# Ledger of designs, part 102: designed miniproteins, single chains, continued (2)

Each design is a single chain, and the fold is of that chain. pLDDT is the mean over its residues in the fold that is shown.

## One batch from the design tools (miniprotein)

Design m7539
Fold by ESMFold2-Fast:
Structure m7539 (fold): chain A 82 residues (1-82)
Amino acid sequence: SSAKQKEAAKALMELGALELSYIMFKRFGELTPEKAAAYIAKFEALKAQLEALYPYLSPQMQAQVQAALANTDALIAELRAA
């Protein structure tokens, strides 16, 4: 539905903003264990939201979400290794 596609688009925008925030803290701030845990929780919440929306999306949106989820998994793995 268009409503679910709008929700997924919003979640993708939030995910991009969160990734930028993480990159800035990694490069220009201090990434403490507490901040790393907070980033993991936020990435996992957005991932869960996008996964729940996935079967209701157009094939074009599904491809975009799949790419975003793969990137998010890599960021979560990086944060867990830090």
Scores: mean pLDDT 87

Design m7540
Fold by ESMFold2-Fast:
Structure m7540 (fold): chain A 100 residues (1-100)
Amino acid sequence: SILDEIEAVILGTMLRVLDEMEAAEPDLARVEAILAEGRARLTALAKRHPEATPAMARMLQSAFDALVAHARELGREDVAALVRRYAAETLALLREAQAA
């Protein structure tokens, strides 16, 4: 199912970001690379299945909100700021893909 594929990409990306946030030497460039890979996969899915874009956007918003909250609980405002910026950019790209 397309929704299962979307969920797998979002959950996989979230878990990789969480692992990096909790690492002894968290690397912001690594977090950015993980988020960029997830974005590319989701953008490809949105182009193939534009009807799934509203569900994808809702799931992504929830996932990003959870990541920002967790980053702040860990005292990682640098990661929280990166995730918030990436969230805004990714959601804008999904809206553009849906409009096309």
Scores: mean pLDDT 83

Design m7541
Fold by ESMFold2-Fast:
Structure m7541 (fold): chain A 81 residues (1-81)
Amino acid sequence: ALSDREKAVLKELLKVAAEGLKNNESLEELRQRLEEVLKRENVPEDLAQQFLSLVLTLVRLARQENIPPEELLEAAEKTID
């Protein structure tokens, strides 16, 4: 299970990603922003890769399902307790 700190970081990543998409940022720009947050928060490498993969997977899934990616990311953020 994720710690409260890890959940807070994941929520921030989802929020930052959603904001970047609303600003028409590319996936490359989005990845760079997320990596900056993970580095600033000193997230362990394995967990950082898992969080990055999760966020990018949600963006790709939303595009496949014709859902605005920012809406799916915001919904995911709200499901984290």
Scores: mean pLDDT 81

Design m7542
Fold by ESMFold2-Fast:
Structure m7542 (fold): chain A 91 residues (1-91)
Amino acid sequence: MKAIEKAKENLRELIEKLSEEEAKRLEAELRRLEEERPELVPRAKEILKKMYKGSLKEEKLEERAEVIAETAYSLRLIGLSIEAELILRKE
């Protein structure tokens, strides 16, 4: 169904937005290190990759987000369908 595909597209946009925010935070931290001790920047990048839980779970976060969006959308459709059936039964 196109509706489910649209929900996945919206989720991907949200994930990309979150990734952009995370990238900005990482960039700010690296800039701070560049100002104080530029010689440590390469090592800092490796440390940040290890410490940043998001990078380790990036793939699983995407998978989980997709499942959550699909499940939420499906539950919403089921709820609306049940409500419609209840209204029709009263007729």
Scores: mean pLDDT 48

Design m7543
Fold by ESMFold2-Fast:
Structure m7543 (fold): chain A 82 residues (1-82)
Amino acid sequence: STKDKLIELFEEFVKKVKELHPDDEELHKALENVLKQLKSETDPEALKVIILNTLQEIKELYSDDEETQKLADETEKKVLEI
């Protein structure tokens, strides 16, 4: 389903962010909370909005981190293709 694809894509994003920022426990907790929210949401359109807003917040928080910016941009492109 569209929901399953969006959740899988966001889980992949969270995994890669944890690899880039392994000691940022506050970031990990925030992303896990977003993932819980996505799993409880039934509307695919609302899921896309939550993911895109989260990606934007991560880009703003890590504005000087080229690898994190690239990961967020690649994930955004994949979300928009679903």
Scores: mean pLDDT 88

Design m7544
Fold by ESMFold2-Fast:
Structure m7544 (fold): chain A 66 residues (1-66)
Amino acid sequence: MEKKITIEITGIDASEEAIAAARAALEKRLNEQKEITDENAKQIAEEVSRAVSEGLILVKVEVEEL
């Protein structure tokens, strides 16, 4: 399991609670995947961003093989 996953969460006027919720939702969905790929990570990031704040909180995920 040598993958580098970079998670960047940016919110304009977002509370710490909202940012923490976005991060927790992202981690949960990534852990539900049998295999984390760049395609799956991007899809999940978009779903989390939309679900938490309708896009006001920007979630970016980058997956790199080490």
Scores: mean pLDDT 70

Design m7545
Fold by ESMFold2-Fast:
Structure m7545 (fold): chain A 66 residues (1-66)
Amino acid sequence: MLMDLPVNSTATVRVEGPAAVGVSGIEEIDGKLVSRTESFRAEGPTEITVQLPSSAVSASVGVVPL
């Protein structure tokens, strides 16, 4: 499931078991839109903290249970 994140914020994602977590964002740098993607793999129940830069225009978090 994808969840939208507020810009210039920190979000904590909690997973209850093994999961693949992807963070996708669009940043505006010098008037250009740049897409960035980071991925994490959780081997069990854990909490993942994601920080969004102030330059972020949009961001989403996807969690896929394994």
Scores: mean pLDDT 66

Design m7546
Fold by ESMFold2-Fast:
Structure m7546 (fold): chain A 86 residues (1-86)
Amino acid sequence: HMDQRYAQIAIDYVRRARDAARQGREDEAVRYLRQATRYAQRVTDPSLLIPVYTYAGRTLVAADQAGNDRSRRAAIDTINTINSLM
């Protein structure tokens, strides 16, 4: 199903963003979060967004702990966008 595919792509991008944020690769983390948001917006079943929301929260924590202000703001934007779709 296409919704599951889009949700999985969004999860994969959020996970890559978390790893990039932990490593201080701020520009890369921001790009991954923007891609995650783009794919999340294509999901029509809100229940499939719960894992994306959860992983975005973990990315926010990782960015905050790493001192990555731009990644932290991008993660907040992703979380707010996903929440608006649920």
Scores: mean pLDDT 87

Design m7547
Fold by ESMFold2-Fast:
Structure m7547 (fold): chain A 75 residues (1-75)
Amino acid sequence: NVQQAIQKLQDSRDWLTDMAGRHPEVRDSLQEGVDANQRAIDYLRQGDDEGARQAADRLDDLGDTSTAQAVYDAL
């Protein structure tokens, strides 16, 4: 279910980007989430399961366990 994982990653990335614009005081932390979502999308598109798992681990570390789980379920 790679397509569903990519959609969820895109939605998470877009939401974090909007929040970073509204809350400059937490922008750096939110940008880490944006970058992790983008890396997971790129690795999934490339078929790099290990890279995708590492990006999902970062999302989980940042508190986005739901999006991380969608990536794990796609691998």
Scores: mean pLDDT 87

Design m7548
Fold by ESMFold2-Fast:
Structure m7548 (fold): chain A 70 residues (1-70)
Amino acid sequence: HMEKEKEELIEKAVDAILAEEAKLGRPLSDGSVKTIIAEVLSKAGYNAGEIMELIPKALAAYRERRAAEA
């Protein structure tokens, strides 16, 4: 029951994480990954509670993408 806008923002956050990892030539820490997710969602107007609910979903999407491209 996730809105398409939330799904698109999760994909945008995952893309931003992967772009940053590509710049560094190595994986980001879990803390850095969560920070990028929070920043993307905050810029889209989401409050702290909504961000906290979406972090686990964005983290799962990021891990799935990374596993597929490893």
Scores: mean pLDDT 79

Design m7549
Fold by ESMFold2-Fast:
Structure m7549 (fold): chain A 104 residues (1-104)
Amino acid sequence: MSEELLKRLEELGEEARKEKDEELKRLLLRLVGLALEEEDEESREIVLRGLELILKEKDLEAALESARVLLRAAEEALKEEDPEKRRRILEEALKRVEEIVKEA
């Protein structure tokens, strides 16, 4: 992992720890952990972008739905051995997160 990506993950982890909703905090911290476990840098960047969108979301219901969508995709991506397929799974989830955030 690049030093820049590691710093971004540390900053996102700190923001997740400040979250007032316990369920959202739990989902965000799990996502940070999965991003640290991901070895494909492009897949990791997609998870980071999703995390940034969720953390900026002010509507709790939209943030929770987005976090659940991204978490499910990140867990499925880690089971996939092909980096191309992992990126596809995460890209689809990121598009869904962007749609949820726009509707909120």
Scores: mean pLDDT 82

Design m7550
Fold by ESMFold2-Fast:
Structure m7550 (fold): chain A 95 residues (1-95)
Amino acid sequence: SEVEEVVKAVEEEAEKLGAKLIEREETPTTVTLDFELEDPKTGKKLLLRVVFDKEKKTVTFSDLLSGQTFTAPLTVEAAVEALREMVKAALEAVS
């Protein structure tokens, strides 16, 4: 399914960015992935929840530590770009 292709692309990009998949949940209407990422140079942590909404055709990214949320279209290009921007914003935040 198109949703499975987007989910796999996000999982692969997250792994390339050094994220660990903590939890995966699937319902008839959503796929939810929880990731943990740590910058080895700074020790900054990101706890990221990604919700793929099959009905709305959206992907929502939530930084569980800051409360920041971003929503993108359910396409490989948009979801992967959103993931990269979310990780960059979270880890480059000035203390």
Scores: mean pLDDT 82

Design m7551
Fold by ESMFold2-Fast:
Structure m7551 (fold): chain A 92 residues (1-92)
Amino acid sequence: AEEFIKELIETIKKAVELRKKDPSKRQEADDLISDAVMKAASYAVYLEAQGKKEEAQRVFDAVIEALKKYLSDEEAERYAQLFRETYEGLKS
């Protein structure tokens, strides 16, 4: 979980920097964030299936905190919703 969380945070940071430096890369950056969020949801479901509930919770908390830290409140809410919807869909 630790290495995954570090890579997740780094991806979100780099995507935010990419769109700040080059507005033409906005869609590419948004796709990177969406992909990272969906992969995190999949990984959390995988960890729960393996009985690693505390690690799954750390992934959940890390995603929400990274989104709040690097994005606007509006955008963070949108990606947090994507994370939850992906997580619930995979868990079912």
Scores: mean pLDDT 84

Design m7552
Fold by ESMFold2-Fast:
Structure m7552 (fold): chain A 82 residues (1-82)
Amino acid sequence: SIIDEVEAVLAEARRLSAAEALALLERFYQTHAPRLSPEQRAGLAAAVAAARAVLAEHPGSRTAHDFVLALLQLFLQDLREA
């Protein structure tokens, strides 16, 4: 199940650095984006860009890491609704 896969990825991301978690999110988004509507894809692409900007400004921040995890949760929600 894609839901179980995203939840496993989220659990793994909690153990990774913020930069590694963002890379994992971007890779997972690229793999599963075709299942999303154009609006959902555009929204998540913008959110990923925002996460990248936050990490560039606050590298290694726990707050930045938590932000990336929140984006993974949003991606999971969008996939459940797809």
Scores: mean pLDDT 73

Design m7553
Fold by ESMFold2-Fast:
Structure m7553 (fold): chain A 68 residues (1-68)
Amino acid sequence: VSKKELEAEVLVALGLMAAWLGLTDVAVKNFREAGEILGLSEEEIEEIVRLVREGRYDAAVEKLEKAI
């Protein structure tokens, strides 16, 4: 596993923890940074942000994991 993939995995874990605590904006920020590290397009990152804001964390994680 590359360093960038590990950094993205840590950000996803932090984002999920923030979501569990009800800190949606913190979750969004962490998922956005993970997508940026993985080289996702702005369009893909905004879709992940939309999924997180809708509470669809499983779909957001799946989209990020496909980029790893």
Scores: mean pLDDT 81

Design m7554
Fold by ESMFold2-Fast:
Structure m7554 (fold): chain A 100 residues (1-100)
Amino acid sequence: SMEKVKEAKKIVKETYEKILEIFDEAERQGLSLDELVERIKKVFDEAIEKLSKIDPQLAEEFKKGYDEILKNAGTLSRDELLEAVKELLEKIQQKLDEKM
């Protein structure tokens, strides 16, 4: 339904905003890459749980993309990690836009 799509879009947008805040805080506080990844994991796990109640298929796609990013996180710079996370969130948002 349109209401479910709207709620899912809100979750994705709020997740995007939280991720940007985490990266900004990590830079300001000098957090390690491992600490940054753990904070991203918490935000993404929460978003996936919320999305799974609205659109289980979209939540599964989000989780697969997220798992691939985490698998490779140790080989990425902070900037590359941020871009990978942004690309995933934008891909999920695009799929939601196509449902409207």
Scores: mean pLDDT 85

Design m7555
Fold by ESMFold2-Fast:
Structure m7555 (fold): chain A 84 residues (1-84)
Amino acid sequence: MEKILSLLTPEEIEEARERGRRFGEELAALIRAGDFEAFEQKVREIEREMKELAEKNPGRGQAYSAIMQAAMNEVVSPVLEAAE
């Protein structure tokens, strides 16, 4: 992960984290509402966006997508664990 971070500027890293956190908050809200169908649909939309980023620039886009995924998981994972 740390080596991947060197491919992006500090501003790009912060932007990716903010976007990931925002997606995580959206997903967490759906989990709390018990709307798992909308949750799965939202996850698929996010994954599609991340794939497009990686395809546009395999090095930098993949690094950006990975940072978004990590930030999103940090928000969502505790909520999923608490719901079970």
Scores: mean pLDDT 77

Design m7556
Fold by ESMFold2-Fast:
Structure m7556 (fold): chain A 71 residues (1-71)
Amino acid sequence: METETAEITLDNGIRMRVTIDKETGETLYTIISFPELPSLEGKTFSPEELRNDEEFREAVRRAAEAVQAAA
């Protein structure tokens, strides 16, 4: 499988590793640093799994758009 990985920092201080599958276009998010919720650090989520948290979902959307724009 061909994958591309990028690390991003959001305005709210969240740092994430974004992994994009070049064949399917699927995006996965691994939390590197989440100052308000440290228990999420080191966990990997799909966009669907993150959508249940409104604030986190917005941060993830902005992050994904930044990575896609840079690619």
Scores: mean pLDDT 67

Design m7557
Fold by ESMFold2-Fast:
Structure m7557 (fold): chain A 71 residues (1-71)
Amino acid sequence: MKEIHEKAKEYVLEALEAQRAGDKAKLEEISEKGAEIGEILEKVGLLPELKEELEAEHRRLVEERAAAKLA
């Protein structure tokens, strides 16, 4: 279960990176695969937990990036 959770996390971070880079082709590819992973996570009841963790991780990354900009 932790493996799937980690994989989904990595996948979302990869999608965020592709979005920032403006790589539309990569985003489309990730979107298709993400739907598959999302379905699995929903079935095992991990979606709410993953969503909370991803929101926390995203907030942390934004704060880290802001701090780096000031350094």
Scores: mean pLDDT 64

Design m7558
Fold by ESMFold2-Fast:
Structure m7558 (fold): chain A 99 residues (1-99)
Amino acid sequence: APLSAAEREAEKRALAEEIDRLLREMEPLVKELLAEKEAKGPEDAKVQELFKKVSEILERLQALYARLTELLGTEDAADAYLAEHLAETRGLNLPEVPV
């Protein structure tokens, strides 16, 4: 049987809250990664450690985002839902994947 509207809304909210939590955890690591990369270069052991930590969080975010996209039907709908709920909580724009 399909999820009820209330169950679907609760799952979407839980996913948005977990995404917000991981983005908050990732923000200081990305800032440190960019600063260390500029100072020491991309091959430095500390830069590689920070990149690994950021990559692990990004993998978790991708899994949560994929589930939210499945529930909402499209990536555009998932992005709109996250923008609405995250903006209400902290005025956050989703970060671009660091390359």
Scores: mean pLDDT 76

Design m7559
Fold by ESMFold2-Fast:
Order: sequence, then C-alpha cells, then structure tokens
Structure m7559 (fold): chain A 74 residues (1-74)
Amino acid sequence: DEEKKKKEEEKKEEEKKKKEAFMYEATAGVYELAAATYLTLSKKEDGEESRELAKKYRELAKEYEEKAEKIREE
C-alpha cells in the first residue's frame, strides 16, 4: 500500500524535524544560561575573558534559535 508507506515516511520526517528543532532550542537555552553566568562573573570579578565568553555564548544561543526557527518555518 503506497499511501500507507508515504504516510509513514512523512510522519518520520516531521518527527525528525521536530526533534531537531527541539534540540536546537534546548542547545540555545543552554548557551543562554552559560552567557548569563559568565556575564555575572564578569561584573563580580574583573574578567575580560568571562565577558568575552558571555558574548560568544550569547551569539551561539542566537544562532541555534535561528536554526530552530528555520526548521519550524519550513
């Protein structure tokens, strides 16, 4: 039954895309937490390195958020 096979393939592709979007969103959340942590450290301790890491992780969070949105917009 060709219809049943197509339906199963479509369902698997949709599930894979949803999981991928969730993984990117979760990754973005982790990077946001890292960025917030390092930003706090940069203010409490004189750490240019911590400030630089905060910026880097914030940029990574944004990248993964954009990747998740692109998959969802499909």
Scores: mean pLDDT 78

Design m7560
Fold by ESMFold2-Fast:
Structure m7560 (fold): chain A 98 residues (1-98)
Amino acid sequence: MKKSLKEIVDELIKEKNEEAANRAVLTLPFLVRAGLYPLAEKVIKEALPYVDLSNPAVRVALNMARKVAEELGYTDLVKLIDDALANREERIKEVEKK
């Protein structure tokens, strides 16, 4: 009855807007836990440029996906998430300084 996680994620990525990208990132912890590593990496690479990383829900989803990836030994995914969070947090701090 529910669409597959892959179908939902593919639809969200193709929309190429912030709202859909935020929704795609929220699926990351489930993708990583399900062993769908290539799809999780696709979300980080294709949806991440459109997400609002200042959104706490997006940051929580990225941190959760990172933790699950670390537990499963997906070191490349951990690095991608860490780099994304670090780069965007630095931009947020710059905006706060005005």
Scores: mean pLDDT 73

Design m7561
Fold by ESMFold2-Fast:
Structure m7561 (fold): chain A 66 residues (1-66)
Amino acid sequence: MSLLELRKEYEELYKQKKYEEALKLLETIISMLEQRLKTLSGVARLVGERELAELREEKEKLKKQI
């Protein structure tokens, strides 16, 4: 399953106000990306690190709504 598909599912849960389920999915996405970054280098790692930073910021915002 692609990161984009998981991100879209997260956004759907957020729109439905299922914040706890959205948080669990977001934590899964972050963990998957963190694991992938351990094996990546160069431009792919830089892109992944940027995405990870954005997802972590989103997680902190979501935690404040639960």
Scores: mean pLDDT 79

Design m7562
Fold by ESMFold2-Fast:
Parts: structure tokens; sequence; C-alpha cells
Structure m7562 (fold): chain A 97 residues (1-97)
């Protein structure tokens, strides 16, 4: 397995963990905006690793923030955010295989 693929698989695991932490935090009464700030920091780190996907990652973050401001279910928004980020990572893994 190429080292780049292994690094991307680690970022998939970190994204799943970040999403799970975010959902637990929301269910425990944490502010959806603070939870999104946590997810945005994760997305920013991923964008540093995958600068070619920066615009797509930024769009995912902006969509999540807009949906929370519009009163969408925060747990559903976090799940969609997590799934969309995982799809970007999976696409990149296929490109380097």
Amino acid sequence: VPEEVLDLEVWKALTLIAGAIAIIAIRNGESPEEVLAFLRRHADLLAEKLPELRDEIQSIVEDAEARIKAGADPVEVVREFTDRVLELIDRKIEEVR
C-alpha cells in the first residue's frame, strides 16, 4: 500500500472520529456553532494536506454553517458533513491507487 494511501486512510478514521465526537457533543447540549467550529478546524487541517480539494472542503463547511443558521437538525448536518468529507477522501484514494 502506498504511504499516501495509508495517510489518507488515517484521515478517514480521524474524520469519522471527529463526526462522532461532534454528534456526542450536540446530544450533551453543546452549541451547534461551537461544534461546527471544531469540525471547521478539522476541515482546515485536511485542506492543508489536500490543497487541491480546498475549495470543495470549504464549500462543505459553508453549507453546514448555513444549514445550522437556517435551523436544520445539527446531528443531521454533522452526519452529512462527515459523509461528504469521507467521499472527497475516497475519491483522492482512488486517484492515487
Scores: mean pLDDT 86

Design m7563
Fold by ESMFold2-Fast:
Structure m7563 (fold): chain A 83 residues (1-83)
Amino acid sequence: ERERRERERAREEERRIRREAAMEGATLTLKAMNEAFKLAEEKGLSWEEWRKKLGELMEKASEETKKIEEEARERIEEIRRKV
């Protein structure tokens, strides 16, 4: 059954897209946290300075993650329209 195999391939592609987006988001968050801790160690930041820098880095990571999630949703919708 061609239609069944096409739907199965579409679902596999959707799962792949979701996994990739989730992994990219997680990686961005971990990089932001690691960078903040590294800066605290290297520059001897105060608690207030470190929290401000962590907040800035986490906000940037959040915006990038949101963009990745939106792109993933659009790709999934395109796949669903084809099937």
Scores: mean pLDDT 79

Design m7564
Fold by ESMFold2-Fast:
Formats: sequence, structure tokens, C-alpha cells
Structure m7564 (fold): chain A 86 residues (1-86)
Amino acid sequence: MEEAREALAKIRETIDRIEKILSKPNPTVEELKEARDLAVEALKTASRIITALREQPNPDVELLREAVELATRASRLQKKIDELLK
């Protein structure tokens, strides 16, 4: 399933971008808001892929595992950003 693999690769790139913003000593409020929006979209996309894979009669277990890992990472990053924006 090429589409799902490409989407997961893009989510991974998005997570790397978020982590780069968070690695700055003093990220701006605007950068944190952008990172939060990216984390929310990454989580939504990963969740959509998980749902689509689970609806298949023979789901790709490795691809499903990767999607769940990325969704977990995106969720954790969103929570960290929300704490920083308070």
C-alpha cells in the first residue's frame, strides 16, 4: 500500500520538524502554535491510516504498528506544546 507508506513518511518528516522547533532554547509563541497545528494534523492523518488499515481483511501489521507509533509520538508532542503555550 504505497499511499499509506508515503503518508507515514510525510508524518515522520512533520514530527522531525516539530522536534526541531522544540529543540530551540526559546521557541516563539508563533513557532509553538505552528508546531501544535502540525502535531494535530499528524495525529489526525495517522489515526485515519490506522482506521483504513484495520478495515482491510488482511491488514499490514508492520504498517499498522508504524502508524500507531507515529500517532503516539504526535500525541506526546501536542501535549508538550500545550504545556509550553500556557
Scores: mean pLDDT 83

Design m7565
Fold by ESMFold2-Fast:
Structure m7565 (fold): chain A 63 residues (1-63)
Amino acid sequence: SAEELYVRIAEHELRELAKESNGDAEKVLEAGKRMAESLRKAGYPEAAERVLEIGEEIARELE
């Protein structure tokens, strides 16, 4: 589904950001919130919630 694709793209972008920011958990959390807000505005609230959870998970792995 489009929703599954959007979540996969967001996860990829967040993991790339983690690498590019040299493990900056705060930047990953901020990006996840921004991506989730965009998805929510686009009408994908479940995808938005999943992206928030993924961002929190990646940030936790970095600490």
Scores: mean pLDDT 86

Design m7566
Fold by ESMFold2-Fast:
Structure m7566 (fold): chain A 86 residues (1-86)
Amino acid sequence: TIESALQMIRDAALRDLPDARKAVEEFVKKLKEAIEKGDKEEVRRLLTGPNAARASANQLILGLAGDEKTVKELNEAVKEGEEFLK
């Protein structure tokens, strides 16, 4: 059933949660530091390519594990970076 599949996915996400949360916290810190320094090239690199793909993968794990607070912090930091590049 869909409920059984969701439980299996949730258990996997809960196992990966500590690493995903730590990776997102470090990403947010680096992004904020780049904005503070006015480093447009670094902000662009963090928001594109492999870093952006990794952040998206971690966001999926966080969402499945129910870590809404860390997801919100990631989304707010990404928005600040996108605004900075305009």
Scores: mean pLDDT 84

Design m7567
Fold by ESMFold2-Fast:
Structure m7567 (fold): chain A 100 residues (1-100)
Amino acid sequence: SLIDELENVLVRGYIEAQDLYDATGDIAAVVAVIEETRDEVIALMEKNNVPEEYIKKVEELFDELIARLKAAKTREEVVAAINEFGKRFGELLKEYEKEK
């Protein structure tokens, strides 16, 4: 399903971002992984004709995550940013499922 595909893309992106941060400490590299994950998520949503309103909300959530990552000074702040993004994205997916 689309939900399963989106969850798989996000989980892979989170693991890659966390592993890269643990290996390098480079926030710019982590942001690049999250931007690639964003592009894949948006492409999947567009391919499946998800309404533009949900796509815009997803773009907003990624923008907020990227801003928080750029401001992060510790591993704990990086993890907190990713966790909050995941929670809010999950809530948005539940909203989408109720409308479909």
Scores: mean pLDDT 85

Design m7568
Fold by ESMFold2-Fast:
Structure m7568 (fold): chain A 69 residues (1-69)
Amino acid sequence: LEEELEKLIEEATKLVMEVAGVDEELARMLVEHEFRTYDPSNPPVQRTEVGKKLHEIFVKAKELQEKLA
């Protein structure tokens, strides 16, 4: 469970680094923030293929976090 969440964080972090051109530390902070504060009524923009993948990762991470809580 924790290992699965870490894999999702790593995958999302790499995507954010590639798209936004930020370093790993900042990208990881942004991803971890989204994992905690993701609001389905105000989703991030999903216009691009990468945006759609990030949304899927955040939804899966939210489901895993709810199972752990």
Scores: mean pLDDT 68

Design m7569
Fold by ESMFold2-Fast:
Structure m7569 (fold): chain A 66 residues (1-66)
Amino acid sequence: GPPSGVEVKLTQLGPRTLRADILYNGELIATLEATGPDDPATALGAALRQLAEQVRAKLKELGLLP
């Protein structure tokens, strides 16, 4: 699961675009977006995988992950 005090909220912005809002102790600290390929069958799955890696990288950058 996420580190203590970290919450990630996912929102679909379009047919192939997802947003992740990263909160720490209830405060919004970062917003990230990912867009999948122009293929409706795979776009959201690809966007979610890309977004998960971006969230991990951001949490490491902010010192919230080792």
Scores: mean pLDDT 83

Design m7570
Fold by ESMFold2-Fast:
Structure m7570 (fold): chain A 99 residues (1-99)
Amino acid sequence: SASQQQALAEQARRTMEELRFLARSAAGAARRKGWSVEEATRALAELMKSSGLAEDIAALVKAGADGLIQRGVEELTREDPEVGRIARGAIERLLAELS
């Protein structure tokens, strides 16, 4: 139904807002600590697991909302390419672990 599609879009938006915050935090920590993008990506993936965000993303992908997640990552990449790479890498790592 339209109400179910709207609820899914709203859930995806909230999930992407949380991812945006954590990805920026991971990138900031990486710059301060001299971490590589790969180390920052690993740190973000662990934060996403411990916060429950990884489960939220997996649920959205299973529900067919992967296009909304991809769009959100593209928006992050336009604002900060490094943050976008870290976010994309963390999502890819988490989804690979669930396969």
Scores: mean pLDDT 85

Design m7571
Fold by ESMFold2-Fast:
Structure m7571 (fold): chain A 112 residues (1-112)
Amino acid sequence: LEARAQEAAERALEVVEEFERTAEKAAEQSTPEQGGKLRGHAELARYYARQAVASDAATAERLLEEAVRHMDKAVETAEQAGLLELAKRMRELREEFRRLGREFARLRRLAE
């Protein structure tokens, strides 16, 4: 269980890093204000994701929800900037992150 929880955590962090890279590409193609929002929300999503994988199951669930909330705000900013293909990729990465995050929290709870 612990090894499988760790594997899910590592995959979730890889997805969040890809999300941050995609948000950076969107920021480069947007206004400075939109770019700041994209980078800021992506950085907060990564921050909460990292805190979640180091936490107990109940804390991890709440922190993963915060990470997804910030990912949603970054996606909304990319859509408002008219960057529809990047926004689509960011939504796909958010759904993959949410799936892996739920699996991590489930496995962590079983290991406790």
Scores: mean pLDDT 90

Design m7572
Fold by ESMFold2-Fast:
Structure m7572 (fold): chain A 86 residues (1-86)
Amino acid sequence: TTTVSVKILPSEKPEMLRVEMNLTASDPLVTGKLQILDKEGNLLKEATGDPGNSTAILEVPKEKAYSAVGTAYKNGQEVATVELYL
């Protein structure tokens, strides 16, 4: 079973958001990717977590960040996704 969650964390910088993706995967070959998009759908920043159970954290400007997308992959195929509006 694979679960992806995304949440907003406090940042010490008032102009920034910290965004965390948590991947819980029973299969150690599953990988996770966190992507931050602007309101037009352009990629602002991304991070990839370690295979299996992992976390990825990104800091992004509040003024530009619109959504965070967490996606889990197995053998190059999307197996779970979640989107959080920022």
Scores: mean pLDDT 83

